Designed miniproteins, single chains, continued (4). Designs and how they scored, part 79

Each design is a single chain, and the fold is of that chain. pLDDT is the mean over its residues in the fold that is shown.

## One batch from the design tools (miniprotein)

Design m14901
Fold by ESMFold2-Fast:
Structure m14901 (fold): chain A 62 residues (1-62)
Amino acid sequence: GASEIARLKARLAELRARLERLRAEIAELEARGEPVPAELRLEVGILEGLIGIIEGVLKLIG
């Protein structure tokens, strides 16, 4: 229902905010000439995948 759609949209916004924060952290490390931990790049990939799945679900429902 509308409540579930609202929850999915809120989750999507939260995941996007987390992805933006991680991208900013990676950019800061690269700007300093420091190595980016593989774990940070992996987390970015996981978040991008989850965002894609939720966006796909929202397109089917909306």
Scores: mean pLDDT 87

Design m14902
Fold by ESMFold2-Fast:
Structure m14902 (fold): chain A 85 residues (1-85)
Amino acid sequence: SIEEKKKKLKEEANKLESEAGTHYLRYQRTGDRAHLERAIALYEEALKVYKELEKLTSGDEQKNAKDRIKRIEETIARLRAELAA
């Protein structure tokens, strides 16, 4: 069903964001830029999943998906700036 698909996409996106955050934390602790690159890649995958979720939603759910997309895009931009420094 569409509801089961939405639930799975939410779970997938949350896992990807969590893994991205873990790699960013490892980067902050170790200075290893490979973890920064991995964090960016995982946030980009989470972004793709949230965009798919947005297409399947309406009303408040769609607004929530759009808000999360915007936050992740802002995070990716910030982390890419850190990587370029």
Scores: mean pLDDT 90

Design m14903
Fold by ESMFold2-Fast:
Structure m14903 (fold): chain A 55 residues (1-55)
Amino acid sequence: SKLEEAKERVIERIRELAKELGLEVPEDIEDFSLDEALELLQELSYLLGLKKLEE
């Protein structure tokens, strides 16, 4: 479904951002709802923005 594909893309982006930030992804991330995954993505995006300001 389109929602499942959207969730997979969000999780992939979370994994990329977490790797860039040196953070671990929750081992149960595949069980997250789309809303939960989007919330985590927003948090990681914010942290990446802060890291860029420190450089």
Scores: mean pLDDT 83

Design m14904
Fold by ESMFold2-Fast:
Structure m14904 (fold): chain A 71 residues (1-71)
Amino acid sequence: MEEAEREVRRLLEEARRALERGDLETAERLLEEARKIAKENELSEELKKELLELETEVGIRKLVEAVEKVT
């Protein structure tokens, strides 16, 4: 379990950096990978919360970008 938690922490950190630079595609990919690990492994409540928060932020930013691009 320690390897899974370590990998998820790394992915969440990289996803945050991608979001900071506006790279939504990279952030989404990293979070999808973290979610896959989370489904196969038990994670701490802290990591589950962080993952959900980042997924929500990426989702909101993607919706905003899509609306701006279509409009």
Scores: mean pLDDT 79

Design m14905
Fold by ESMFold2-Fast:
Structure m14905 (fold): chain A 100 residues (1-100)
Amino acid sequence: SAAALAELDELERTVVTRDSDPEEVVEMIERLIRLLEDPDPRVRARAALLLGVTVATTLDILSPEVIERGVRALERALEDPDERVREAARYALELIEEAR
């Protein structure tokens, strides 16, 4: 939807680092997990990539439970019917693993 694309554009402009507020990062991750269920595969692919980047850059401030929720959402996206979503999820999981 146009609303989902606008939300994704806003989230992509948000700069997250280890100096970010953990509560705001968790909210961003939960929004991205919801966008992975969007009917538009373009939204799901972008959400998967941004989720991977967000988790990878904030590993040291996130609880293990939040990291696991993000990883599990990306693992579900590996089974997405759209190839671009599956590719984005694979890349996102690789980013998280490299950041560990």
Scores: mean pLDDT 86

Design m14906
Fold by ESMFold2-Fast:
Structure m14906 (fold): chain A 89 residues (1-89)
Amino acid sequence: MEEELREKIERQKEVLLKYVREKLKELGFSEEEIEKALKDFEAILEKSLEKLEPRVLKVLELMTRVAESGGKPEVVEEAIEEARRLAEE
């Protein structure tokens, strides 16, 4: 189960990192700035996921859904609403 969970997390990280790279490129950041930002982001993400906390895993899932949608406004709004509900618990 832990091995399958870590494989799922790695796939979600890959989707999210790819999405962030594309968005930073669209915003006009240089390749060097993008690589630095992605490295910093990956380090933060790995630290946040270290204990496999259910809330953190759910946030990763929400972020992955946004990334898979290509940042569609309706998907972003739904993800924000779900994240807010998690914070209220």
Scores: mean pLDDT 76

Design m14907
Fold by ESMFold2-Fast:
Structure m14907 (fold): chain A 61 residues (1-61)
Amino acid sequence: SIKDIIDEIVKEAEKMVKEGKSLEEIKKQVTERAKEKGLSEEEIQSLLLATEIIVQEYKKS
């Protein structure tokens, strides 16, 4: 399902944050993965917003 695809991409983004990847690098990878999985432009924008929130929370710690 689309939810499973989104959950997979978010999990990959969280792993990249923990590995110390930059926000720009993470956003690039999230965008490429979402495009490969056939997500719409609106879905990609939602994922990128979620990615920025995840990165911000980890850097706050």
Scores: mean pLDDT 79

Design m14908
Fold by ESMFold2-Fast:
Structure m14908 (fold): chain A 77 residues (1-77)
Amino acid sequence: MELTEEEKATLEKLKAKAEAAGDEAGVLALEGLEALKEGDLEKALELFEKAIDKLVEEGKLSEEEAEKLKKEVREEL
């Protein structure tokens, strides 16, 4: 699972936009996607779980929704 040049350019633009917006959850999710595409499954899982935790902290997800998403991510990765 390797990033194409187009995917790398898109991820860099999205990360820069998320950083400029102060969207820490978005940055973590994009870093997780990049790790997943590079084949670093364990790092991708850690980053996605951190992104989910940040969304709960920001009030965008309930604790129950976060637990379900973490379970799905663990089962798929």
Scores: mean pLDDT 76

Design m14909
Fold by ESMFold2-Fast:
Structure m14909 (fold): chain A 98 residues (1-98)
Amino acid sequence: MEEEKRKELISKAKNEADKLFGQLETAYEELRKLYEQDPDAAIRKARELMAQHPEFRIAVGAVAGAALNPAQRDELLEAARDTLYRIVLKKAEEEFKK
C-alpha cells in the first residue's frame, strides 16, 4: 500500500512537472518574440515571471536565459526541465512523509 501510494504520487508529480514545463516552453516563445522586438521589455517580463514563481525561480530564470541567448536554448531548457522535476518530486516526497 505505501509503495503503491508512493508510485502514484511520483507519477502525478511527473505529470504536473510536464504540464509546468509546457507552460515554461510557451513563456520561452513569448519572451523570445518580445526580446526580438523590445529587449528591455523582455528583461522586465522575465523578472516579473521570476517574482511570480519564487519556488520555480531557477527554472524560470533558465527559460528566460534561453530566450535571451538562442545558442544555449536546448541546454537551458533542459536545465529548466531538470529543476522543475527536482522541485516537484521533492514536494511529492514531503507529502508522502506527512
Scores: mean pLDDT 74

Design m14910
Fold by ESMFold2-Fast:
Structure m14910 (fold): chain A 56 residues (1-56)
Amino acid sequence: SLEEFRERLRRLGDEALKKVQEIAKKTKNPEEKSRKIQEVSDEYRAERARLVAERR
């Protein structure tokens, strides 16, 4: 359902945000922080695209 789809996207976003916050908290080196956050962003975009494709 659309409601289940929206909830899955919301959870995906929440999980990505939590990962970014943990990286920001634990990683002091700016270059490492940027790379790790980029990895989370890339994973989020890929998984979101997969969920959208499955919905079609």
Scores: mean pLDDT 84

Design m14911
Fold by ESMFold2-Fast:
Structure m14911 (fold): chain A 68 residues (1-68)
Amino acid sequence: MEEIEKLKEEIRKLLEEYATADDAKQKEIRKEISQLVLELGALSPSAEETMELNREIAKALAEARKKR
């Protein structure tokens, strides 16, 4: 359970960095987030929590792009 919470926190920190990052760094952050989401999925069978986090990620990425 603690590993799941750490992964969620790391993903949220990456989303914060994504909002202020340049294009090159945004590509790297997207790859990192995708990898962490896969790791989270391997640790938890909870589809609801995974879908909620994925929605949060997708929305944050789209909103960051709109502000540019």
Scores: mean pLDDT 74

Design m14912
Fold by ESMFold2-Fast:
Structure m14912 (fold): chain A 67 residues (1-67)
Amino acid sequence: PVDLSSLEVGPSIKDRELAEKALELAKRLTPEELEALVAAALPAAEEAAAAGDLERGKELLREVAER
């Protein structure tokens, strides 16, 4: 079995907490706003993950929280 908590690119517990906060925020957005935001942010998130830049991932979540 693959243990995703062993990811070295970011802290597993903190990443989970950020994901949970993002999910709660997503619930209050309209479906259209959520889809537009995800579509715009997803390529940047993938590039940040490939580069191993955890700070980029946090900036992405802050951008979601800003709206």
Scores: mean pLDDT 59

Design m14913
Fold by ESMFold2-Fast:
Structure m14913 (fold): chain A 70 residues (1-70)
Amino acid sequence: AMASFAASPELQAEWDRLEKEVASAPPEHRDAMRARATQRLAEKTVERLKEKGLFAGVPPEALKPQIAVP
């Protein structure tokens, strides 16, 4: 279920955009930018799941370790 939302076209487009930004950055900054990009995608995934109402009854703490977009 989580994987299907992480693979959504919107999230994939956001990932591709951020990955291009990271690739354009100096090598010294890429690790920090990639970590930031991963955090932003995780937040967007949570927003999408809330819009679908699929996790309304699940405690937020239970979702945190599962919201990881590489």
Scores: mean pLDDT 62

Design m14914
Fold by ESMFold2-Fast:
Structure m14914 (fold): chain A 87 residues (1-87)
Amino acid sequence: EMSVAQWMSRMQLAFTVMKNLPEVTPEETITILTKILDKAIAKTKDPEKKAKLRELGEKIKAAIKAGDWLAAERYLEEAYRVALAEE
């Protein structure tokens, strides 16, 4: 029912909210974003796009662990474009 693009929109919203909440840890952010990304990946049928979303997910997690919020935002933007191309 919810499209891949809709799941990625939820992921971007969650990231923006959590990035600005000092009480939310990077580990908690990664946990929530991973759950949303897993839903997007599960709905993706193209194996190349599915692999790209997994690759971007690992890069997003690594960027958040490193405190590189700019890199995490760029990878989220790219993942959203991959999701839009699914339609």
Scores: mean pLDDT 78

Design m14915
Fold by ESMFold2-Fast:
Structure m14915 (fold): chain A 74 residues (1-74)
Amino acid sequence: MTPEQLELEIEVAMDMMAASVAKTHPLTEEDLELVRKHLERARETAERARELGDEESARRAEEAARDLEEALEA
């Protein structure tokens, strides 16, 4: 595993955790701003994964982004 691949795996895991937390909590106005930042990061992670040809990581990051978007709309 290269440092770049390890960084990507860590970012995907963090994005997935953020999505899980956001789905389980009533969100305050401060929480909404934090969730928006995590959504942007998840989208960036998905783009980086696709650039590296890691379709599995890209899919996971896209799922996390979707869950974060749904949390913001709830």
Scores: mean pLDDT 81

Design m14916
Fold by ESMFold2-Fast:
Structure m14916 (fold): chain A 55 residues (1-55)
Amino acid sequence: SPLSQAAMEAQKVYLDGKEQGLSEKEIREKIKEVLRKQGLSDEQIDRLVDLIMHG
């Protein structure tokens, strides 16, 4: 199934952060910020962060 736009943007932030050598904490914070700006709820943000960071 196609990923939501928010999930795709979060994955890009994750990959960009890894390329820049950012810590997992810094990457997580950037992902949360992007998802919040996309209008997701706290529950949706936590679930997507967990999925992207841990699989």
Scores: mean pLDDT 79

Design m14917
Fold by ESMFold2-Fast:
Structure m14917 (fold): chain A 65 residues (1-65)
Amino acid sequence: SEEIERLVAEFRREMLQETLKFSDEIIKLRKDPSKRKEAEELSAKYTQDFVKKRKEFDELIEKLS
């Protein structure tokens, strides 16, 4: 349906924007050797949150299909 296509497009745009923000932040942290642990923790949290959000969205779309 057009509604599902719109929801998918919106989710992809949101995730892309979050990825770009993460990329900028992680690059800045990685330039500072004293921030290595913070960079690793941010990267791990980003990956975990991304996987969770994607799974929840996929389950929502399956129910609407």
Scores: mean pLDDT 86

Design m14918
Fold by ESMFold2-Fast:
Structure m14918 (fold): chain A 60 residues (1-60)
Amino acid sequence: SLQEHLDISLKSGERFEKQGNYEGAAKHYEQAAKDAEKLGKTDLAEELKKKSKELKEKSK
């Protein structure tokens, strides 16, 4: 389901972030944002988009 995909993407993002893989974490949070958006979870989607952008800046 879309909800299960969101949960997996969030867990993957958290795992990569803890490992210092900010590029990998950003990709997973970006996917989670898309899933949240499709579920109508607008506030969560915006938070995840912001987090993904911040992590991309850290990966440079």
Scores: mean pLDDT 86

Design m14919
Fold by ESMFold2-Fast:
Structure m14919 (fold): chain A 73 residues (1-73)
Amino acid sequence: SSMKEEEIKKLEEEIKELEKRIKEIEKEIEELEAKLEEDPEKAKKEILELEIELGVLKIKLAVLKLVLRKLKE
């Protein structure tokens, strides 16, 4: 059935976009960590906010990968 292939493709696209966003946030955290000595209070707050977003996105990614695995069975 073509419907299962369409769901798999859509989910793979969502996973790819989410992985890209995660990598962008990880890079932003690294850049902020490098600037920690210049403005430590501002950098620490921004890092914490990004780490929270990163955590949420990683949970979403794990769920989507689990769903994809089940659809491919």
Scores: mean pLDDT 84

Design m14920
Fold by ESMFold2-Fast:
Structure m14920 (fold): chain A 57 residues (1-57)
Amino acid sequence: MSESELVARIVGQEIRIIGLELDLENSERYSEEELEAAKKELEEAKRELEELKKELE
């Protein structure tokens, strides 16, 4: 994988994390099931971001 492709994936993952954090902050607008799914996705997204950063280093 090229460095440009890795950087693009890192940026995309950071944007995804921001979106999920905003969803969790607006918890009153979502069901418990939706919030649990968002929390799980946030944890997965953060893990993927760490792996991508490791590959870039």
Scores: mean pLDDT 78

Design m14921
Fold by ESMFold2-Fast:
Structure m14921 (fold): chain A 94 residues (1-94)
Amino acid sequence: SESERKIEELKAHGDKLKEQAIKEVERRTAGMSPEARRLAIETAEALIDAFTNLLIKKVKENPDLSLEEAKQELDRMAKAAVDFAITVAELEER
């Protein structure tokens, strides 16, 4: 179905965003402790997975939902997840 195709593409997009987020978190936390860096990476991954699953649920409930708009919203949420993960790392360094 078209919904199955949209779900597959959202999963792939979420995976790509996780890879990009991990690299960005590693770059922004390079001077921090290994523990703070690990916590930040885990935080970013968990949030992006949660956001991806939420959008998949929304597509299942409304098959007419725009894939392009869902991907754009996931991009926005992934950036917010990185910023939040950095904040978590900064708290761990205290």
Scores: mean pLDDT 88

Design m14922
Fold by ESMFold2-Fast:
Structure m14922 (fold): chain A 76 residues (1-76)
Amino acid sequence: SNKKKGDEFEKKGDELEKQGKLAEAALQYVFSGDYYSKAGDNKKAAESYKKASELAKQAGRPELSQHAQQQSDKYG
């Protein structure tokens, strides 16, 4: 299901973040947000995109950070 895929990508993001792989973690959180939005869970989608934006900013990925922030604002 879309919710299970959201949960899966969130877990992958958490594991990568713990490893300090911030850019890779940000991408996983974007995918998590995409699947939560498809599942109709706008709150979890917004939270995942916000986390992606923060990590992308820390990783020096301004375009990814901006995209994720726009998606967070759309669903939050």
Scores: mean pLDDT 90

Design m14923
Fold by ESMFold2-Fast:
Structure m14923 (fold): chain A 94 residues (1-94)
Amino acid sequence: SVLEASSEADRYFLLGLEAYSEGDYEKAVEYFDKAIELNPNDALAYIYRGRAKMKLGDYEGAIKDYQKALELLPDNKEAKENLEEAKKKLKEAK
């Protein structure tokens, strides 16, 4: 059911936010992965998964997530700023 899948996606997204707030960035990524599997058009889930990946030093993964968020929401300032920061961190890590 589309409605059940959407509700389940929202549930996983909220669990991801809780894990992120607790500093458990690996667990946050796992929950955001499940949210995205159920709702692949949730730009916020991509933004927050990217943020969790940034905390884990996965700058390449974060860049992909922010790019996907911008495909879904082209004018989202947070995703644009986060993408620029991720690209900067990737250059500094090399």
Scores: mean pLDDT 88

Design m14924
Fold by ESMFold2-Fast:
Structure m14924 (fold): chain A 68 residues (1-68)
Amino acid sequence: MQIERDIALALARMQLAVKALELAGGDPEKARELAESAVITKETYVPGKSLTIETTLGTVTIELPEGF
């Protein structure tokens, strides 16, 4: 369902923000710039299994519960 995918995308974006902070060396201003400039180049949604986003900052994968 669309809502489950949207929640999974929000979780993936949170992990992307963490990756951006790591790439910025812990600088929150740089992390914000990196996260805001990030482009999602590929999205792979497998219901009940995983959501993977491939971005200019790298790949993020979220494991999904059976209902998603």
Scores: mean pLDDT 78

Design m14925
Fold by ESMFold2-Fast:
Structure m14925 (fold): chain A 104 residues (1-104)
Amino acid sequence: MEASPVQRATARAMEAAKRFYPKEAAEIGVELLGLPDAERFEKMTADEIEKALVDLGVTEEQARAARAKLDEMIRDYLAPRIDEQNAAFDKARAEGAARSAAVA
């Protein structure tokens, strides 16, 4: 099955994003491919995503829009995530307090 260069590039970008930004990639993938759940998208390979884009007749415009939306979501994620940083600090602080309590 012959996918356009844009469809192929989109499938590869989405698979790569799944490795580092699984939630963001799944949200875009589910919307773009009309999947019933994120778990199905998370299990898809780049080849399966490429095939789905072709089978659904996803246009180059739709694929480009999906990639732009994913890029925006990734940029938002890479902005300082206070909640994640606070959770990491709270965990480190709790581990430190547990060590300190062993001395008290």
Scores: mean pLDDT 73

Design m14926
Fold by ESMFold2-Fast:
Structure m14926 (fold): chain A 64 residues (1-64)
Amino acid sequence: SPVAPLKEGEVMGDKAVAALLALGADPSLSDEELVFGFQRAHGLPVDGVVGPAALAAMRAAEAA
């Protein structure tokens, strides 16, 4: 699937990975798999693209 510019997608993916690992996600999964899992959990399109809705959800996850 197409990915947002590496700078934005990479940075937000890293945050999502850290948040998901803190929530007990499987650390053997790749960054892409963890991002897809986060998108599924929040009802977002599962395409690995970090848009405004995904950014808002990731900020909410950070607050946990």
Scores: mean pLDDT 60

Design m14927
Fold by ESMFold2-Fast:
Structure m14927 (fold): chain A 63 residues (1-63)
Amino acid sequence: MESPEEVARAIGQVLSAIGAVLDGDKEGVENAIKGLRELLERTTDPELKAWLEKQIKRIEEMA
């Protein structure tokens, strides 16, 4: 079971990335992608990894 703290952090980072895309903040989008990638490298839960990879790809498509 992944910790609620790690799940909450992942969700928060995705929301920050979406906000940056909507604002046209390229630096904010890049920073959010870096944060998500760091979480992906740290995460051991395969379901959370798959979800994070999907969110990163979606954000890259939106940017």
Scores: mean pLDDT 77

Design m14928
Fold by ESMFold2-Fast:
Structure m14928 (fold): chain A 120 residues (1-120)
Amino acid sequence: MINLTESGGGTVAEGGSVTLSFKITGDLSSLFQVGWYRQRPGEPLVHVGSIDVLTGEVSYAPEFVGRATISLDKEKSTAYLDLRDLRVEDTAVYYGYAVALTGKGGEVFWGEGVPLTVVA
């Protein structure tokens, strides 16, 4: 079973930057994608971006292009989300996820969520 241990978040000033991360444990041989969703208060889950574990190719949702960077340290089995030019509207709970190929196809494993508060 794959498990995600998230870290980072807290309270950050507007215009600042933050790094969110999660460590991946368990059987990583079937892992093919990791990424991030966020949920703002009163809003649905929104995709931030993902990285292909085999190729290292990264994809971002349009609103995060140019101000987010996703990376994966395979040696440490840790994924990172660097957010820049933070806005009050970036206040949300951020969920790391991992997708692995199993006998059922692709299964998604979620982190518990890390709150980020951006203050003016």
Scores: mean pLDDT 85

Design m14929
Fold by ESMFold2-Fast:
Structure m14929 (fold): chain A 73 residues (1-73)
Amino acid sequence: SMEEALAAAEARGQAAMRRVRELAVELATLLKNGEITREQARQRLEAWLGAPVSDEAVDNLIALGERLLAEEA
């Protein structure tokens, strides 16, 4: 049904958002600890997406991770 299709799409969207938040926290943590460089963070993001990413996209993901880490502190 249309309702089941919409619920499935929403569930996929929520799962994707959870993975983005997890990746953001992971990359921000590794950067904060000096375990990876910004370029390595970009490479990990590109590997996950299967596509090239802009500097702005990398910066936005790191900023998201930093905000999430601050909320947990």
Scores: mean pLDDT 81

Design m14930
Fold by ESMFold2-Fast:
Structure m14930 (fold): chain A 55 residues (1-55)
Amino acid sequence: SEEKKKEEAIKNGEEVAKLSVQNALELGDEKGAKEAEEEWKKIGKEKAIENALNV
């Protein structure tokens, strides 16, 4: 269902964001880690939903 696709998109987007933060921190890129986290908080959820519905 569309609702299920939205929920899965949000879940997957959140996991990708967490991995991006962890990868940046592992490389010593604290600024990149912070930017990735802020991006997810501001627009990540909306972007994930839009991508899921437009595929």
Scores: mean pLDDT 78

Design m14931
Fold by ESMFold2-Fast:
Structure m14931 (fold): chain A 65 residues (1-65)
Amino acid sequence: MSDEEIEEAEKVAEPILRDLLKEKGIEDVEAALKKTLELARELMKEGVSISEAFRKAFQEVVKES
């Protein structure tokens, strides 16, 4: 997966993830969002699909918060 594809996916996912993080009651939404995007990017580099990478990253960040 190219860096450009990852960047475009991040732009689309960012507002959705921000809303989901707020729904989970996370106070520092911007910090949690950054962690989610970083984890998703690492998973995508390991061959995980875009949707699955964002889902797994979101679950891990919510669990740690």
Scores: mean pLDDT 79

Design m14932
Fold by ESMFold2-Fast:
Order: sequence, then structure tokens, then C-alpha cells
Structure m14932 (fold): chain A 80 residues (1-80)
Amino acid sequence: DNLLSQAQQLLQQSQQFRRLGDQYRDLSDRLLRLAQQSPPSDRPVLQRQARRYLGLSRFYYGRGQRYLSQSQQLLSQYLS
């Protein structure tokens, strides 16, 4: 069924975006810890990169949530 296949595809994409969000969140946290241990001259660059990764993490989580919601809506329509 086309609706079921679309719902499953959106669910898979949602899961991939969630994993990307987790990866960028981890990278951000690692860079912030590195910045704390780094000389003052290096901290702004590391903090800037950490904020960039945090932004990417939030972007991918948001995208994942949209795909999850769309998948659930299509699945609900299919099961109705």
C-alpha cells in the first residue's frame, strides 16, 4: 500500500534525523569541554563551532519530529 510505504519511509527518515541530532549534540558537548581545557586564545573558535553544531542538532531534531508527525498521520489514515 502506498500510504503504508510512505509512512514507513518517513519513519525511517525521522530515525536518521534523530541520530544526526544526537551526533551533533555530542560533538557540541565535546567541543565545549575542549574549550574549557584550552588556552583563552583558542576558546572563541571552539565555542563558535560548538554553537554551530548545537544549531545543527536542533535543526535535525526538528526535522525528525516533522517526519515522525507526518508518518503518524499517514499511518492513522491507513488504519482508519
Scores: mean pLDDT 89

Design m14933
Fold by ESMFold2-Fast:
Structure m14933 (fold): chain A 70 residues (1-70)
Amino acid sequence: MAKEALKEILARLKKEHPSLTPFLYQNLPASEINPSLGTHAGAIEVWLFELTKESKWRLVEHRVFELPAP
């Protein structure tokens, strides 16, 4: 199920990028959302942010993961 795939993806991203915070589209800061980039049906999109010393979110990487076949 998509929820199980999401948990695995987030765990892997946290292991590879422990200093970065993964966000799903629904949880992105409004200032960092680009609606024209949208979301992909049948995929999990994750945005990796760092929190700057000024307490602002900076986008470091955007990753798209296809959901596993049923």
Scores: mean pLDDT 64

Design m14934
Fold by ESMFold2-Fast:
Structure m14934 (fold): chain A 60 residues (1-60)
Amino acid sequence: SMEEIRRLTFEAMDHAAEELYYRIKYLESGDPEYKAKADEHGRRADELDRERFKLVEEQK
């Protein structure tokens, strides 16, 4: 549904923003904890974006 596509889009955007935040923190500090958090948020954003893509294709 359009509501599901919208929800997945916003959730993916939130995770992408968190990825950027932790990536910047990693570049500033070198702390591997920030790299791990960035990688996890990036992975989740990619998963949500793939789910969104499938729903969009099903609407065709």
Scores: mean pLDDT 86

Design m14935
Fold by ESMFold2-Fast:
Structure m14935 (fold): chain A 61 residues (1-61)
Amino acid sequence: SAAVLEKINELLDKARASKDPQEKVKLITEAIELAREAYLAGLISQEQYDELMEKAREVMS
């Protein structure tokens, strides 16, 4: 759903902006868990899930 996509992207954007390594890891982990749950529940497509995982990887870099 649009709402869950917005929430996941918000978490990843907050992680990218965070200067605290522990907070960054926590936010990325929460985003990944939410994305996985949304995908398994059929709320997002495989393509959307893959894009979110790629974004999470980029934020970690």
Scores: mean pLDDT 86

Design m14936
Fold by ESMFold2-Fast:
Structure m14936 (fold): chain A 57 residues (1-57)
Amino acid sequence: SVEEAKELAESIEEKYSKDLEHLLEWLKEAAKQYREQGNEEVAKVFEERAKELEKKI
């Protein structure tokens, strides 16, 4: 679900808080995987977080 995706993204963001480049790669890959599965709503959650992070790097 979208809520579970947000919780997962937050957990990963906390885990990789000191490695933002690795976090960005993870978020982009997650978005790609969920889009390939046809789950556009979940993919969008990860894409939006990746875009926000990319602006800060």
Scores: mean pLDDT 81

Design m14937
Fold by ESMFold2-Fast:
Structure m14937 (fold): chain A 83 residues (1-83)
Amino acid sequence: SASEARFVALQETVINGDREARKAALLEMARLLLRSAGAEVVEEREVSEDRFVVTGETAAGQRIEVTVDVAAKTIDVHGGPPG
């Protein structure tokens, strides 16, 4: 699907891109993960130069936080429905 192809392209950018491209790709991946979980993005916070928290909220009022670490090239999901 177009969404799956977009995730693959973003993952390639995280691996091969420079810092600015990696940051943009990780943030877009965080937003896509929240939307895939049925959550709307309600907040984006810069915690440090390399760390961001993207917060989503589901229709049921459940909060999901996605932590992005640009230096570590990682995305960590906290909360939401069990996988």
Scores: mean pLDDT 80

Design m14938
Fold by ESMFold2-Fast:
Structure m14938 (fold): chain A 55 residues (1-55)
Amino acid sequence: DELEKKIKEVEERIEELEKEREENKDDPIKETALEFAILALEEEKRLLKEELEKS
C-alpha cells in the first residue's frame, strides 16, 4: 500500500525534526523554523491518512 508507506516516511521525518528541535532549544530562530517544517509534514500526513481512509 503506497499511501501506508508514504505515511510511515513522513512520520519518520517528523520524528527526526522533533529530535533536531529538542537539540536546538537554545536557538529560537532555528526552533521556530523546525516547528513550521513539522507543521507542514503533519498536514501532509493528515491528507495521506484521509486518502487511505477513503480507500
Scores: mean pLDDT 82

